# Designed miniproteins, single chains, continued (2): the designs that were tried, part 15

Each design is a single chain, and the fold is of that chain. pLDDT is the mean over its residues in the fold that is shown.

## One batch from the design tools (miniprotein)

Design m4490
Fold by ESMFold2-Fast:
Formats: sequence, structure tokens, C-alpha cells
Structure m4490 (fold): chain A 83 residues (1-83)
Amino acid sequence: AREVIERELPGALKRAGVELSPEERERLIEKMLEVAERLGYEPGDEAIAAELVAQGRDSLEDLRRAVLERQIEEGLELIKAGL
């Protein structure tokens, strides 16, 4: 779970145009994991896999990226709100 986030996060942040210090990146990863737990999402969660396949997503990689993008968005909102 965490390893997928750590692997994909640098590219996602670059695409979003967000620059973070190493400390802020670690905090974001922690918040993304908190968001994943709250929403019931885990990278590689079979229930989320089934849902995204039903939405026309045919690969686990696309699924993991969609979940990651959602986690990043919500995690950044929490950080901006001081949560």
C-alpha cells in the first residue's frame, strides 16, 4: 500500500505542479493513508478493483492511479485546511 504511494507520488506531484519538502511529502503520505482508511480504499483493494472495472477501467495500474489521485487531492485539501 504505502510502497505504491511512495513510488507514484513524485510523478503525481510533478503533474499537479506541487513542490513539497521531504518532511511535507512524508506528512502527505501519512494523510493519504488516513484518507484511504477513512474511505475504505487500499491500493490493490479487490472491491475497488471491481468498481473501477465496472466503470470501464481494465487495468489494476489505472485503478491504483485513480485511487492515488483521489488520495492526493483529499490529502492536499486536509493539509491546506490545517488538518
Scores: mean pLDDT 61

Design m4491
Fold by ESMFold2-Fast:
Structure m4491 (fold): chain A 105 residues (1-105)
Amino acid sequence: SMEEIDKIIDEINKLMKEFIAKADELYAAGDKDGFLELVREFNKKIVELISKVDPELAKEFEKIAESMLEEMSKASLRDQLLLLNAYYIEIIGILTEIRLRERQA
């Protein structure tokens, strides 16, 4: 339902805020490995939430998240954060679009 999609978007936004706070701490410490582990754990939680409303989108996210982690492992800590932020904005946009399409149908 639309209400379920809205709840999932809200939960993802809450997780993102918590993630940013923890990421800032690791970034200040220069802990690149800790940052990558935080991203890995965060991605698992996002996949679990998305799978409750759209299992197909969750599988797509899993594949893209794995590719992103590989790219991030080669990037600077700053670029890792930028890549993650851009990716999650895109996913929230996709979820919002699905919700709007359901309303129009």
Scores: mean pLDDT 76

Design m4492
Fold by ESMFold2-Fast:
Structure m4492 (fold): chain A 68 residues (1-68)
Amino acid sequence: DPLDETRGATLQIKEADGSVQTVTAFVDDRGDTINATFILPGKGVSSAVNATKVADGVYAATADQLKA
């Protein structure tokens, strides 16, 4: 099911101040490259490039990996 391949996952974004923001993201996980697309309040649609899989359905990125 192609919809299940892009199913919403949890993305943990580590901000520059060391805080962690948790958002729901659509993750394109190709194994070698993991890209997440999400909406941040006040920033609109954003993506994280080269996110890391932490657990089943949970991914992590830092603020410097964000593209708007």
Scores: mean pLDDT 70

Design m4493
Fold by ESMFold2-Fast:
Structure m4493 (fold): chain A 75 residues (1-75)
Amino acid sequence: DIDKLVEEIRKRRQKLAEEMKKYLKEKFGIDVSGLSDEDLVELYRLYQDLKRAGYSDEEIEKFIKEKVEELKARK
């Protein structure tokens, strides 16, 4: 059963990554090639945190772009 739980967690991460990838491409025109599913989930969390903190879409786009470049530079 533990292997099934691990697989379900991976599938959930993949779904979040796919949604974030689509959102970044469609909303901001950001190239997410070379980013892992884990990187995309981290970007989703950052987006949610910034949105909750009351940042504007323009400010969020700037922070997300900076984070994408940081994540790409780690590879």
Scores: mean pLDDT 77

Design m4494
Fold by ESMFold2-Fast:
Structure m4494 (fold): chain A 64 residues (1-64)
Amino acid sequence: SAEQEARIAELAAEYGLTARQARGLAELAKLMGRDVAVQYAQRDLGLSPEQAEALVARLEAILA
């Protein structure tokens, strides 16, 4: 929805990411689970472990 898209974009900006990167991370969490998404966020998006866990949890909450 437009509301979810806006919330994802806002959250992405807080972490220095594009909305596309945040959306891709949310899809990864849905398909492969949170742990895989958290590892991807650290390795490929350059987030700290704490930032990665917080971002994935908040993305899951938006899409619930």
Scores: mean pLDDT 86

Design m4495
Fold by ESMFold2-Fast:
Structure m4495 (fold): chain A 95 residues (1-95)
Amino acid sequence: MSPLEQVSQRIHDLSTGTTPVDRLTAQYMTQLLDLYQQALDAGLSPDEIIRLVDEKREEIKEEIRNDPSLTDEEKERMIEELDEFMGLLHEHVRS
């Protein structure tokens, strides 16, 4: 399975997940993928795309850390899943 297929499958699995945290994680992943697609369509270089998407990931991490509805355990899990997702996206962009 390609990195992009793995990215898409992960979003799908989480978006159909049983918990609000899974669905919120899928929404954040979708925002990152949408930004990637917009940057690609704009003709940005792989390094520019990676920087732009990484900056958005850091903004999302701060949003997660400041969410009063989430437990510390849920926040750490979401951040870890976003970091793993970004690893796959970076691999795809550089391929």
Scores: mean pLDDT 81

Design m4496
Fold by ESMFold2-Fast:
Structure m4496 (fold): chain A 64 residues (1-64)
Amino acid sequence: SNKNIVHLKLPLLEFDGERRIGPTTAAAGILGVAGGSKEKLDESLKNVKEAMKKAGLSIDSIEK
């Protein structure tokens, strides 16, 4: 859906170093591409959770 592009304005999470934008930006990009594909969207959401954990970010309730 086209309006999902506007919704993809995710607030950048706090990271240390250059990767402060990397994982969050990548997630937003994937979500945009997955706008029409449920499979891609599911995979992108999974990647967001993993990216946050790798970046050492705090996540509250990483649920569906």
Scores: mean pLDDT 48

Design m4497
Fold by ESMFold2-Fast:
Structure m4497 (fold): chain A 64 residues (1-64)
Amino acid sequence: SNAEKLLEEALKIDPETRELIEKALSYYRQGKKDEALKYLVEALLKTKNPKARELIKQAISEIK
């Protein structure tokens, strides 16, 4: 999915949020959309990388 591609790119460029995005991807792949969104919102609050922030925002929009 487009959301998965955006999150895989964010993983490559922002090590500080990697674990949160990996959890979000795991929940998303299980069909647990609300849990995935919870971890993506936490990643948005934690990231200091503007490119990662935009990728995560786009992924949230795609999952909603």
Scores: mean pLDDT 86

Design m4498
Fold by ESMFold2-Fast:
Structure m4498 (fold): chain A 86 residues (1-86)
Amino acid sequence: MGKPGDSVVVAATSEAEVKGLEELAGDKIKRMRVEVLSSTETSAVLRVEMELESGEKLLMVIEVELLSETEARLTLKSVEKVEKFS
């Protein structure tokens, strides 16, 4: 599992962004829910509730920065293991 400050650069596609999130999580994502906390034209801060294939539940805050039309950087701001989502 990634630590706060870890980042990955991915293609600016939903599939590659999910794969970047899986890299930060350290496992495949079984399901997730995304809430946009803030956004600009070139960046967003997301709250991501994810359930991993292992059954572990994570609450992440991710910063998404658009580097170009084809590339984005995902930065892990915080990660917390949770028993359940509210």
Scores: mean pLDDT 80

Design m4499
Fold by ESMFold2-Fast:
Structure m4499 (fold): chain A 89 residues (1-89)
Amino acid sequence: EELKEKVEKLKKEGLEKLVAAETAEEVRAAYDEFVKELEKLGLSKLEIAKLTLEVLREALKKQTNKEVILALIGFILNAIGDIIEEELK
């Protein structure tokens, strides 16, 4: 219950920051903070990668800034790579 509520709050906050991002550096900062907060909750690398991919994909749908879109695509590819690596274990 409490863990699920914390995860949903972090997803919302992460999405809001990524949608508001104006530079690739702001995308990286929002991404790093989101991952760090999920790590603090004790989530596995696979769960973090899946949640990160979900939030990045949702942000990509709402973004119009080319620099931010390219940064989001880069992080989406990284998250997909993490999921593949963990699933192959």
Scores: mean pLDDT 85

Design m4500
Fold by ESMFold2-Fast:
Structure m4500 (fold): chain A 76 residues (1-76)
Amino acid sequence: SFDKVYAVLEEVMKEEGLSEFDIGSYILSLSVYFTFSKSEEEFKKKVLELIDKALKEGKISEDTAQKFKEKVEEII
């Protein structure tokens, strides 16, 4: 599931116009969450929280956040 979530994150963040540095930072967070999660459910929860944080910080739009969450629900 990690590889699919990684691909979706890169795609949606790039479409939103985030810098390579910002995208790399989110990918690093995703990798840390995957490594330290005890279950797929815990990983999913952390990914959804990451999306909410990016939205609150103004890094992505509400439409992008919703699209990303829907794709994560389909993968995990």
Scores: mean pLDDT 82

Design m4501
Fold by ESMFold2-Fast:
Structure m4501 (fold): chain A 75 residues (1-75)
Amino acid sequence: SAARRRELLQEVEERVAGLSEDAKNAAIMTSRSLIEKENPTQRQIDAGVKTLESMGYTEAAKIVRELGEELIRER
């Protein structure tokens, strides 16, 4: 539902609040992209996580991975 997707995005925003602005923006952008998909694949989640890890945003990557696992679990 739209309400649940907004709720998931708020959870990500709260978890990244303590990170650098660049890491925060990257995590939120990646999370929004995954949430906007009706049925994100494991490959799409892995691609987003790998991109964040390659930029050195380890904590952001962890948060996005956990969001991706939740999105797969809730489908």
Scores: mean pLDDT 84

Design m4502
Fold by ESMFold2-Fast:
Structure m4502 (fold): chain A 58 residues (1-58)
Amino acid sequence: MTAERIGQAVFDALEKETGIKVNSPEDILAALKTLSEEQKEKALEAIRQAAGEVSRES
């Protein structure tokens, strides 16, 4: 269940930062490849924070 929550948090974080709806791991990779360096940094930081938050709760 933790993996599902991390996945959902990652999807939500990427959609919030990029405006692209992400439904699968492949969509995440594609979205990251289209981002600028600054957007990539923000997206990765948001993902890291979301994953850390879920892991700490679990």
Scores: mean pLDDT 70

Design m4503
Fold by ESMFold2-Fast:
Structure m4503 (fold): chain A 115 residues (1-115)
Amino acid sequence: ARDEEAFKQELIRLALEGKLSLAVLALIYYEKGYPLLAGFALNLSSEFQDDPNTPLEEQIKEILKKLEEMGLPVPPFPSNEELLQALEKIIEQLKKSGLPVPDIMEKALRDLKSS
């Protein structure tokens, strides 16, 4: 299993590479106590690239479909509150690391808060 610090660094890397959907989903699964499922989501990083014109929720649905096709027991779709909390935590980690927050993340945060 990856240690917590290595996991956080991987989430930051994915978010900066335009793979925010994978970073958010992996964090939610890790915090829910599904670290192996979080690891499988991270391993999909070569197959997924976020489309800035597609909502975060729709991109996460595509990742979940891929995990189900792999035969994994996928939990119910994350709630709006879980998506919002995970996104805020990733933004906080970027700011603490002195890294810029991409506009796509600020847009996703606004969209989730207006729901």
Scores: mean pLDDT 79

Design m4504
Fold by ESMFold2-Fast:
Structure m4504 (fold): chain A 85 residues (1-85)
Amino acid sequence: EKKEVLLVLEEVKGDKAILSIYDENMNKVGEVELSKEEAEKLLEEGGELEVEIEGKKYKVTVQFSKEVIIDGKKLKAARAIAEEL
């Protein structure tokens, strides 16, 4: 199964970054912790990441970078496709 998801860089603490995964209805369905460098590279240059969404493993492929506003904050994001493994 393939799903369209949004990856959002919601939190950076030192050298760590938290990417939140949102579905097409803007429900948070997962998150992954990466290094800040890995997260920024994934969102800006593209790439693939394996994540768990609702107890299932997915390969997430970045389509394009964007910015989003969540809770009044402008955040780095990317549109991606999640494919069940």
Scores: mean pLDDT 79

Design m4505
Fold by ESMFold2-Fast:
Structure m4505 (fold): chain A 110 residues (1-110)
Amino acid sequence: MSKIEVKTAELEPLKKGDKAIVTATLNNAKSATVRVEAELDNGKITVTVSGGAETQTAEGKKATLSITVDVQPNSTLTVTVEADGEVKKLKVTVIAQVENGSISDIKVEK
């Protein structure tokens, strides 16, 4: 049975030039969507997702972006958020379509 599993990580504030990495392990996944929500004082964020090698940029007081990637069924998804400004709040959500599978605990590196 196909299921959608969701894991969210709330991250510490980022300063200009900071980089945060969120890693999620996928088991029996068909696809994943990464949703990044940020509140910015100034500047922009750049989000890169491995597995599909997608990159997107967002700016503004409330920045939201979604990146959908095709993944290998048993793989590690890495989300890199780079700050070119002051980020007050940052939330990364991984949404995976799985077949009797799961997302492991999200790891956050800064």
Scores: mean pLDDT 79

Design m4506
Fold by ESMFold2-Fast:
Structure m4506 (fold): chain A 98 residues (1-98)
Amino acid sequence: KSPEELLEEVLRVIEEGTRRLVALARAGASDAELRALFLETAKRVAELASQLPPELASLALAGLEEFAGYLNAFLAGELSPEEFEARVRAAIARLRAA
């Protein structure tokens, strides 16, 4: 895959991970289950980022850190499911524009 295709795959993994997290949270999943799904998503992002040039790898990892921050706010009850999804989508849009 090209670096551009790998970066798009990273963004797609974060987007799908967010969708799955919200679906599980709405189904009554525990914080531990939600954190486990996040860790699975983070491992896949790190795996893909290892195949990117350093500049794009840094961008992908910065996106993962931002995603982690929004997840912590969501788990703390500071963001609704809709707000969590909106924040992640805005972050992905900014990363695509970079």
Scores: mean pLDDT 83

Design m4507
Fold by ESMFold2-Fast:
Structure m4507 (fold): chain A 79 residues (1-79)
Amino acid sequence: MQDLVDRLTRARDGLRTMTRDNRPVATPEALRLMDEALREYDRAIDAARRGDLDSAERHRDRGARLLTEAARLVNDAQS
């Protein structure tokens, strides 16, 4: 369990830094998705700390999906 919490915490902190650094230059929709992904990772960490692995996995998967969508929007904007 602690390994999952540690991994999720590192992922969240990395995403938080990336979102902060990109805020002046990212599209508003991409920033919205990154902020939503941060909230999903926070929920995953909370669920993992409670031992609710099913909820932690669902929130992690939701966060990952939101990040994939944000990356797609950035790529589309460059095309």
Scores: mean pLDDT 79

Design m4508
Fold by ESMFold2-Fast:
Structure m4508 (fold): chain A 90 residues (1-90)
Amino acid sequence: SEKETIEVTKENLKLAIERLKDNKDKVDQLIRKALEAILKGDIESALKYVDELEKLGANKEAASLLVYLQILNNYNTKEIEERILKLSKE
């Protein structure tokens, strides 16, 4: 169900944040900050960190964070859907 998907996703993001807390790599720090913003419902900050990740070439990570915004924050726009598709192409 949608509720089960949301709860599983939240738990997975909490575990990811814990795994990243001691990592000093810039990409991993931005991922952690974006995940924290997503869990708090801070869409503006999350999008800022996604933009910074894309500038660093972390396109796969940026796409995954946009998917989490759709699932957890109900942030569904045509622009975000098209951006996810573009960033997911390797």
Scores: mean pLDDT 83

Design m4509
Fold by ESMFold2-Fast:
Structure m4509 (fold): chain A 100 residues (1-100)
Amino acid sequence: MVKELEETINEIARLAQVDEEVREAVEKAIEEVKEQLVKDEGWPEEDAENVMKIALESFYKGLSANEAAERISKESPLKLSKQQALQLLGQIALKAKELL
């Protein structure tokens, strides 16, 4: 369910405020997810970089999953839905958790 995904995103965003290792894991996760989107999903590199930049800023600012997804949906040059943005943020958060 969407709740479990939002909870994971919120947990990683909260931990990133106080833990340098979590911040480093988020940065690595963002780079890996960006490469996957470009190579496997066929995203234009510039668009993937733009979305990943918004995601990174959101985690560093400790934005909620809902706020981060809304920002990505609104500011992304791709017409991503809020649900697609939440799934993307969830992929980053889960990957960051794996890297810890």
Scores: mean pLDDT 83

Design m4510
Fold by ESMFold2-Fast:
Structure m4510 (fold): chain A 70 residues (1-70)
Amino acid sequence: MSYEEILEKAREAAKEHGGLLTPEQVEEIAKEFGANPLLVTLYAMRLSGKARSTPEQVAEAILKAKELEK
């Protein structure tokens, strides 16, 4: 699983929301890549400082969550 694959998926999901993802969209993408959705949502929100996150923040959050689960 590459950063580029996660980023592409996140960018597609963000397209309908002006380039940002909601917590619900972050959870769905996290599940698709086998990451803990609650951890990914928390990291994405922490990176953005807001409820909505950029595709880049979502990709970083998914990678961090998967590293912690090892």
Scores: mean pLDDT 76

Design m4511
Fold by ESMFold2-Fast:
Structure m4511 (fold): chain A 60 residues (1-60)
Amino acid sequence: MDTKRRIAEQVAEEVRPVVGEEGAERVKEEMIRAMEDLETISDAVMAALEVGARAVREAR
């Protein structure tokens, strides 16, 4: 698994208890999409965390 997919998987697992199983899968797809055009690992991590945080906020 490449680094971006690993980041998306880890963040999705962390938010799974809040957003549920289907929610975690959707968040993972959204993170992968958000990171698709990002060239640096730092930018990719920040984009993934933003998507995860938004999903958690919307689930609360």
Scores: mean pLDDT 75

Design m4512
Fold by ESMFold2-Fast:
Structure m4512 (fold): chain A 104 residues (1-104)
Amino acid sequence: GPLLEEARRLFEELEKAVRELQKALLDYDPDITRAIGRVLQLIGLLYDLRSAIDRGDVDGALRSARDLRALAQDILASSTDPRIQALAQKVIALLDKLIALLEG
């Protein structure tokens, strides 16, 4: 239906932004152990979100989107690099749109 089509479109934009954030963490975070941990968390949560959208699980998608948003906020708060900050903000903005869509 139209809701799931729009959710898939926002997810594709989100996936691209998350991949850019993953690369920026590995390139620019001075704490490489933290960067690797954050990348693995982003991969897992993005997979969970995609899976929930694919099966039409709105509640599961909302939970995964909120968890991913919390992680992006933690990345933003802990980073001093403006490139990581800009990409984390972009991810948060896309998640806010997706969460609003899924909430109705």
Scores: mean pLDDT 92

Design m4513
Fold by ESMFold2-Fast:
Structure m4513 (fold): chain A 90 residues (1-90)
Amino acid sequence: GRRQAEQAIRLAEEAIRLARQGDLEGAREQVRRAIRYVLQALDSVEDKNVILKAIGLILRAIGLLLDGDVEGAARAVLEAARLVLKEIDK
């Protein structure tokens, strides 16, 4: 629910910070954790359009991780987490 979405935001922001400092392994781990929290937060979302957009952003983040764009992946997860939190706060 809300707590999972808020935790995903914090983890994604930390991943961006770590990636900018050159800690790519730390950043990758925070992105993986943030993705898990976004998926858990989706259990509290009923709007199918929001669910599909959030899943699309997570798939984009996974693709960016595979391409080595860790900061881009963290940004995609952050966008997904914020979208989910906004929907839960309705």
Scores: mean pLDDT 89

Design m4514
Fold by ESMFold2-Fast:
Structure m4514 (fold): chain A 77 residues (1-77)
Amino acid sequence: MEHLPAVRELVLELLRERGRMSLVELTEAVAKRLGLSRAEAYRLVSEVLAELEAQGVVVSEAVDGVLMYSLNPAAIP
């Protein structure tokens, strides 16, 4: 899995700084920061988010009908 550790770290950084982001917003930010295509960033971000949700590090919630991702409050010091 290419860039997976870098994508994971960047997703966590973005969620920490911005609070909540959609999959589209995370994909665009990761693509820009790592010089990846949008399609490649979407694949990697989707994989990272699935892993982080399974670990309880990230939670998803519907905000006005849009699925948003944020850091689990229990994981923030």
Scores: mean pLDDT 79

Design m4515
Fold by ESMFold2-Fast:
Structure m4515 (fold): chain A 75 residues (1-75)
Amino acid sequence: SPELEALLAAWEALAEAVKSKDLEKLKEAEKAFKEALEAFKKSEEGKKFSEEEWKKAEEVYEGNLKKAREAIEKA
């Protein structure tokens, strides 16, 4: 699906931003990832997951992003 392809591309860009250790790039990639994720949640495939399942997934990726931001800020 286009939404899944966009989400995967945004995730790859986010991983590269984390690897770059550039806080501005990370913030931009995080925004793009969140937009792609919201679009995927509204897609036919994303609608198969419950609100609770999405909340748990969000807790995981937000935790990982927080750790990445803190690591870059301390560098």
Scores: mean pLDDT 78

Design m4516
Fold by ESMFold2-Fast:
Structure m4516 (fold): chain A 59 residues (1-59)
Amino acid sequence: DELLERAVAFVRSLGLGEAVVEAVREAVRQAKADYDGSEPFEVYAGRRVEAAIRRAARL
């Protein structure tokens, strides 16, 4: 899962901690579960990952 691997590597490079890594994994899982094809998957998953990072990192 290249998108998940890249997102996790990016978050780890920022030093935001394991809670943010877990939030990113959950966001990708949720995106896969409820993706309906209305937009490109990388755009849909990217928005959910960004929201999860903001919430978990308190940004």
Scores: mean pLDDT 74

Design m4517
Fold by ESMFold2-Fast:
Structure m4517 (fold): chain A 62 residues (1-62)
Amino acid sequence: IKEKLLSLGVPADKAEALAQLIEQLPADKQQLVLKLLEEGVLPVGETVEELVAYLEKIQPLL
């Protein structure tokens, strides 16, 4: 997951935090979140805190 995020242009520190959150999701939901990030549907955010907040908001909806 972290390697995939790095390939999408996410900075290393952000990719690490984001990967940890995604890895806590079921496998099907992990793939969905990664697909939405690749398509630009999920905002990456400008800071690690914004990325975490967006994922935490989406996680209860998954």
Scores: mean pLDDT 65

Design m4518
Fold by ESMFold2-Fast:
Structure m4518 (fold): chain A 88 residues (1-88)
Amino acid sequence: SGKKRKEEYIRILQQVTGLILDLTKVKGLSMDEAEKKAREFLKQLGVDEKKQKEILEEALKLYDEMKDLKTLKEVAEFLDKKVKELEE
């Protein structure tokens, strides 16, 4: 169960971080609008409100690490590598 919890957390974090990058870097939305859409996404997934804040804070840290990446494809490849490192 610990592995499943970790995988689920990483997957949600990956999706939220990728969404923020797409909205800000590709679509040119403000950070405020990107955060609103990320919160809506987390609500749709059934994530509780306390955990939504925690995931958003971690996504913003990952966003800063990925700010120099140019495409969602590069973001997806980076996050896939991070997931593999955490699973190995």
Scores: mean pLDDT 76

Design m4519
Fold by ESMFold2-Fast:
Structure m4519 (fold): chain A 60 residues (1-60)
Amino acid sequence: VIVPKEDEGKTVLEFAEEHNLPLSYSSRKGGDISSLVKVNGEWRIASTYIVKAGDVIDFS
């Protein structure tokens, strides 16, 4: 999925919720549970990464 200009500045989590895109939750070391997603080929935490126009997000 490619982020449009109007969605720039949102977190990946906010973008996914607005567009009804599925997010998978993964356990991290330390007992934390977070949604992990691949953005521009790199793993990011969906609740903390702020998207920019043209970012490629892989929700699969």
Scores: mean pLDDT 67

Design m4520
Fold by ESMFold2-Fast:
Structure m4520 (fold): chain A 97 residues (1-97)
Amino acid sequence: MEKEKIEELLKAAEEAKKAAEEGVELSEGGKELVEKGIKGEAAKIAKEEKKLEAGELVVEAHKNASASDEVQMELAEKIIELAKEEAKKKMLEEIEK
């Protein structure tokens, strides 16, 4: 719907991913899940209601990466849940056709 906003937020999410990989001590499996989560977050931003919230979650995850483990885990879990939702939608679209 808002293509230019989605493109800019998608770039911001990808940049936050790079920063998170440097700031957060995660296993290779954990990094892969966070990467999928960030992509899912960008997809949710496409929705009119969740545009700013999704973007702020990605930025806040990066800023608080080294603040405390508890905050890191909470934000990472939210991002991962967003990735699961995005993956399910993509699968449904493929089956629909």
Scores: mean pLDDT 49

Design m4521
Fold by ESMFold2-Fast:
Formats: structure tokens, sequence, C-alpha cells
Structure m4521 (fold): chain A 67 residues (1-67)
């Protein structure tokens, strides 16, 4: 899977959440952004930048707070 393919898959899932479970759209966007950041870093063999680290930290905080 490429970064472009991962972005397309996340976009499809976000559209599904918007249609079926709109109350979870914000949480889905936060988690999706974090997953894309981790996947891109893995494929490119580079460390997460500051923006990507913030996306991951935000997703972790959401999971800890909501679950």
Amino acid sequence: MTVEEAEAQVREELERVRREEPEYEEAAEIVGRALLALFKAHLEGVELDAEEREAVARARALVAEEL
C-alpha cells in the first residue's frame, strides 16, 4: 500500500462515518490523521515531524480520555 492508497482508504472511511455515524466524525478524523502520519513515516523511513507527532499525541489523548 502506498501513501496515496492509504489516504484514499482513510478518506473512504471518513465519508462512511459522516454518512452513518456523523457524531463520530471528529474522532475518526483525529485517528485517521495519526494513522496516516505513522504509515508515511514507516514507508519513507523518517521520523515523525512536529505536526505528525502532535496528530499521534492527539489520537492517544482521545483514546485515553474516551475509552
Scores: mean pLDDT 72

Design m4522
Fold by ESMFold2-Fast:
Structure m4522 (fold): chain A 91 residues (1-91)
Amino acid sequence: DDEALLTEEQRAIVDELEQGLRYNGYSDSLVQAAREALVKAMADAIRNPDRTSTAEAVDKEGHKVTVTARVVEVDGRPALSLEVKMPSVTV
């Protein structure tokens, strides 16, 4: 279970991004796809910290979300770097 691999802090980041997307007028279906791609990319990066991990999810309308995650060093500590590519949608 990819979500179970995440820390409480990492799950909070997922929840914050979900809330931000909803606030910006994205559909529930697209927000759910973004959450799925984010959780998978983060979990894959945690399993493979020396590699860049990419995950994709598609909403009910066929819009694709791509998330890229990698482990980076910030002030001598490991951190997750996240890039979220949202589809061009009319809101």
Scores: mean pLDDT 80

Design m4523
Fold by ESMFold2-Fast:
Structure m4523 (fold): chain A 61 residues (1-61)
Amino acid sequence: DPEAEGRRLFAARDPAAVRAFLEALRRDPNNLWADTALAYLLSDPELGAEARRIAAELAAE
């Protein structure tokens, strides 16, 4: 379950949560929790640069 995996990684402050939340949103674009958590992660002062890098790499695949 991508949302459950994303939630686990997000709680651990792991920027890899981006992969799980993008997959959750691909399955359900109205997943407000995944959308909100992804926006938070991408804008985080410590994790945001790595989160944006992961998102860009996934978009290039």
Scores: mean pLDDT 81

Design m4524
Fold by ESMFold2-Fast:
Structure m4524 (fold): chain A 80 residues (1-80)
Amino acid sequence: SAEEAYAQGKAYEKAGDYRSAGKHFEEAGKLYEAQKDYMAAGQAYYNAAISYRKAGDEKEAEEMLAKAVAAYQKYLEQRE
């Protein structure tokens, strides 16, 4: 589930495995996005971006930040 992927991301982040944390937060973002939970998707993608940056994966961090922004824009569209 999206919640399990997010929890796994947080567990890897706590362990200092930032690359694995990023992958799991990215998976959570995709799953939340499929559910149209764009606020949760944005938060997951943002955490993936931070995790990938800490791992030195700048390209992946930039991609995740763009996905977080897009998800937050979709969330705002749902509220209008």
Scores: mean pLDDT 87

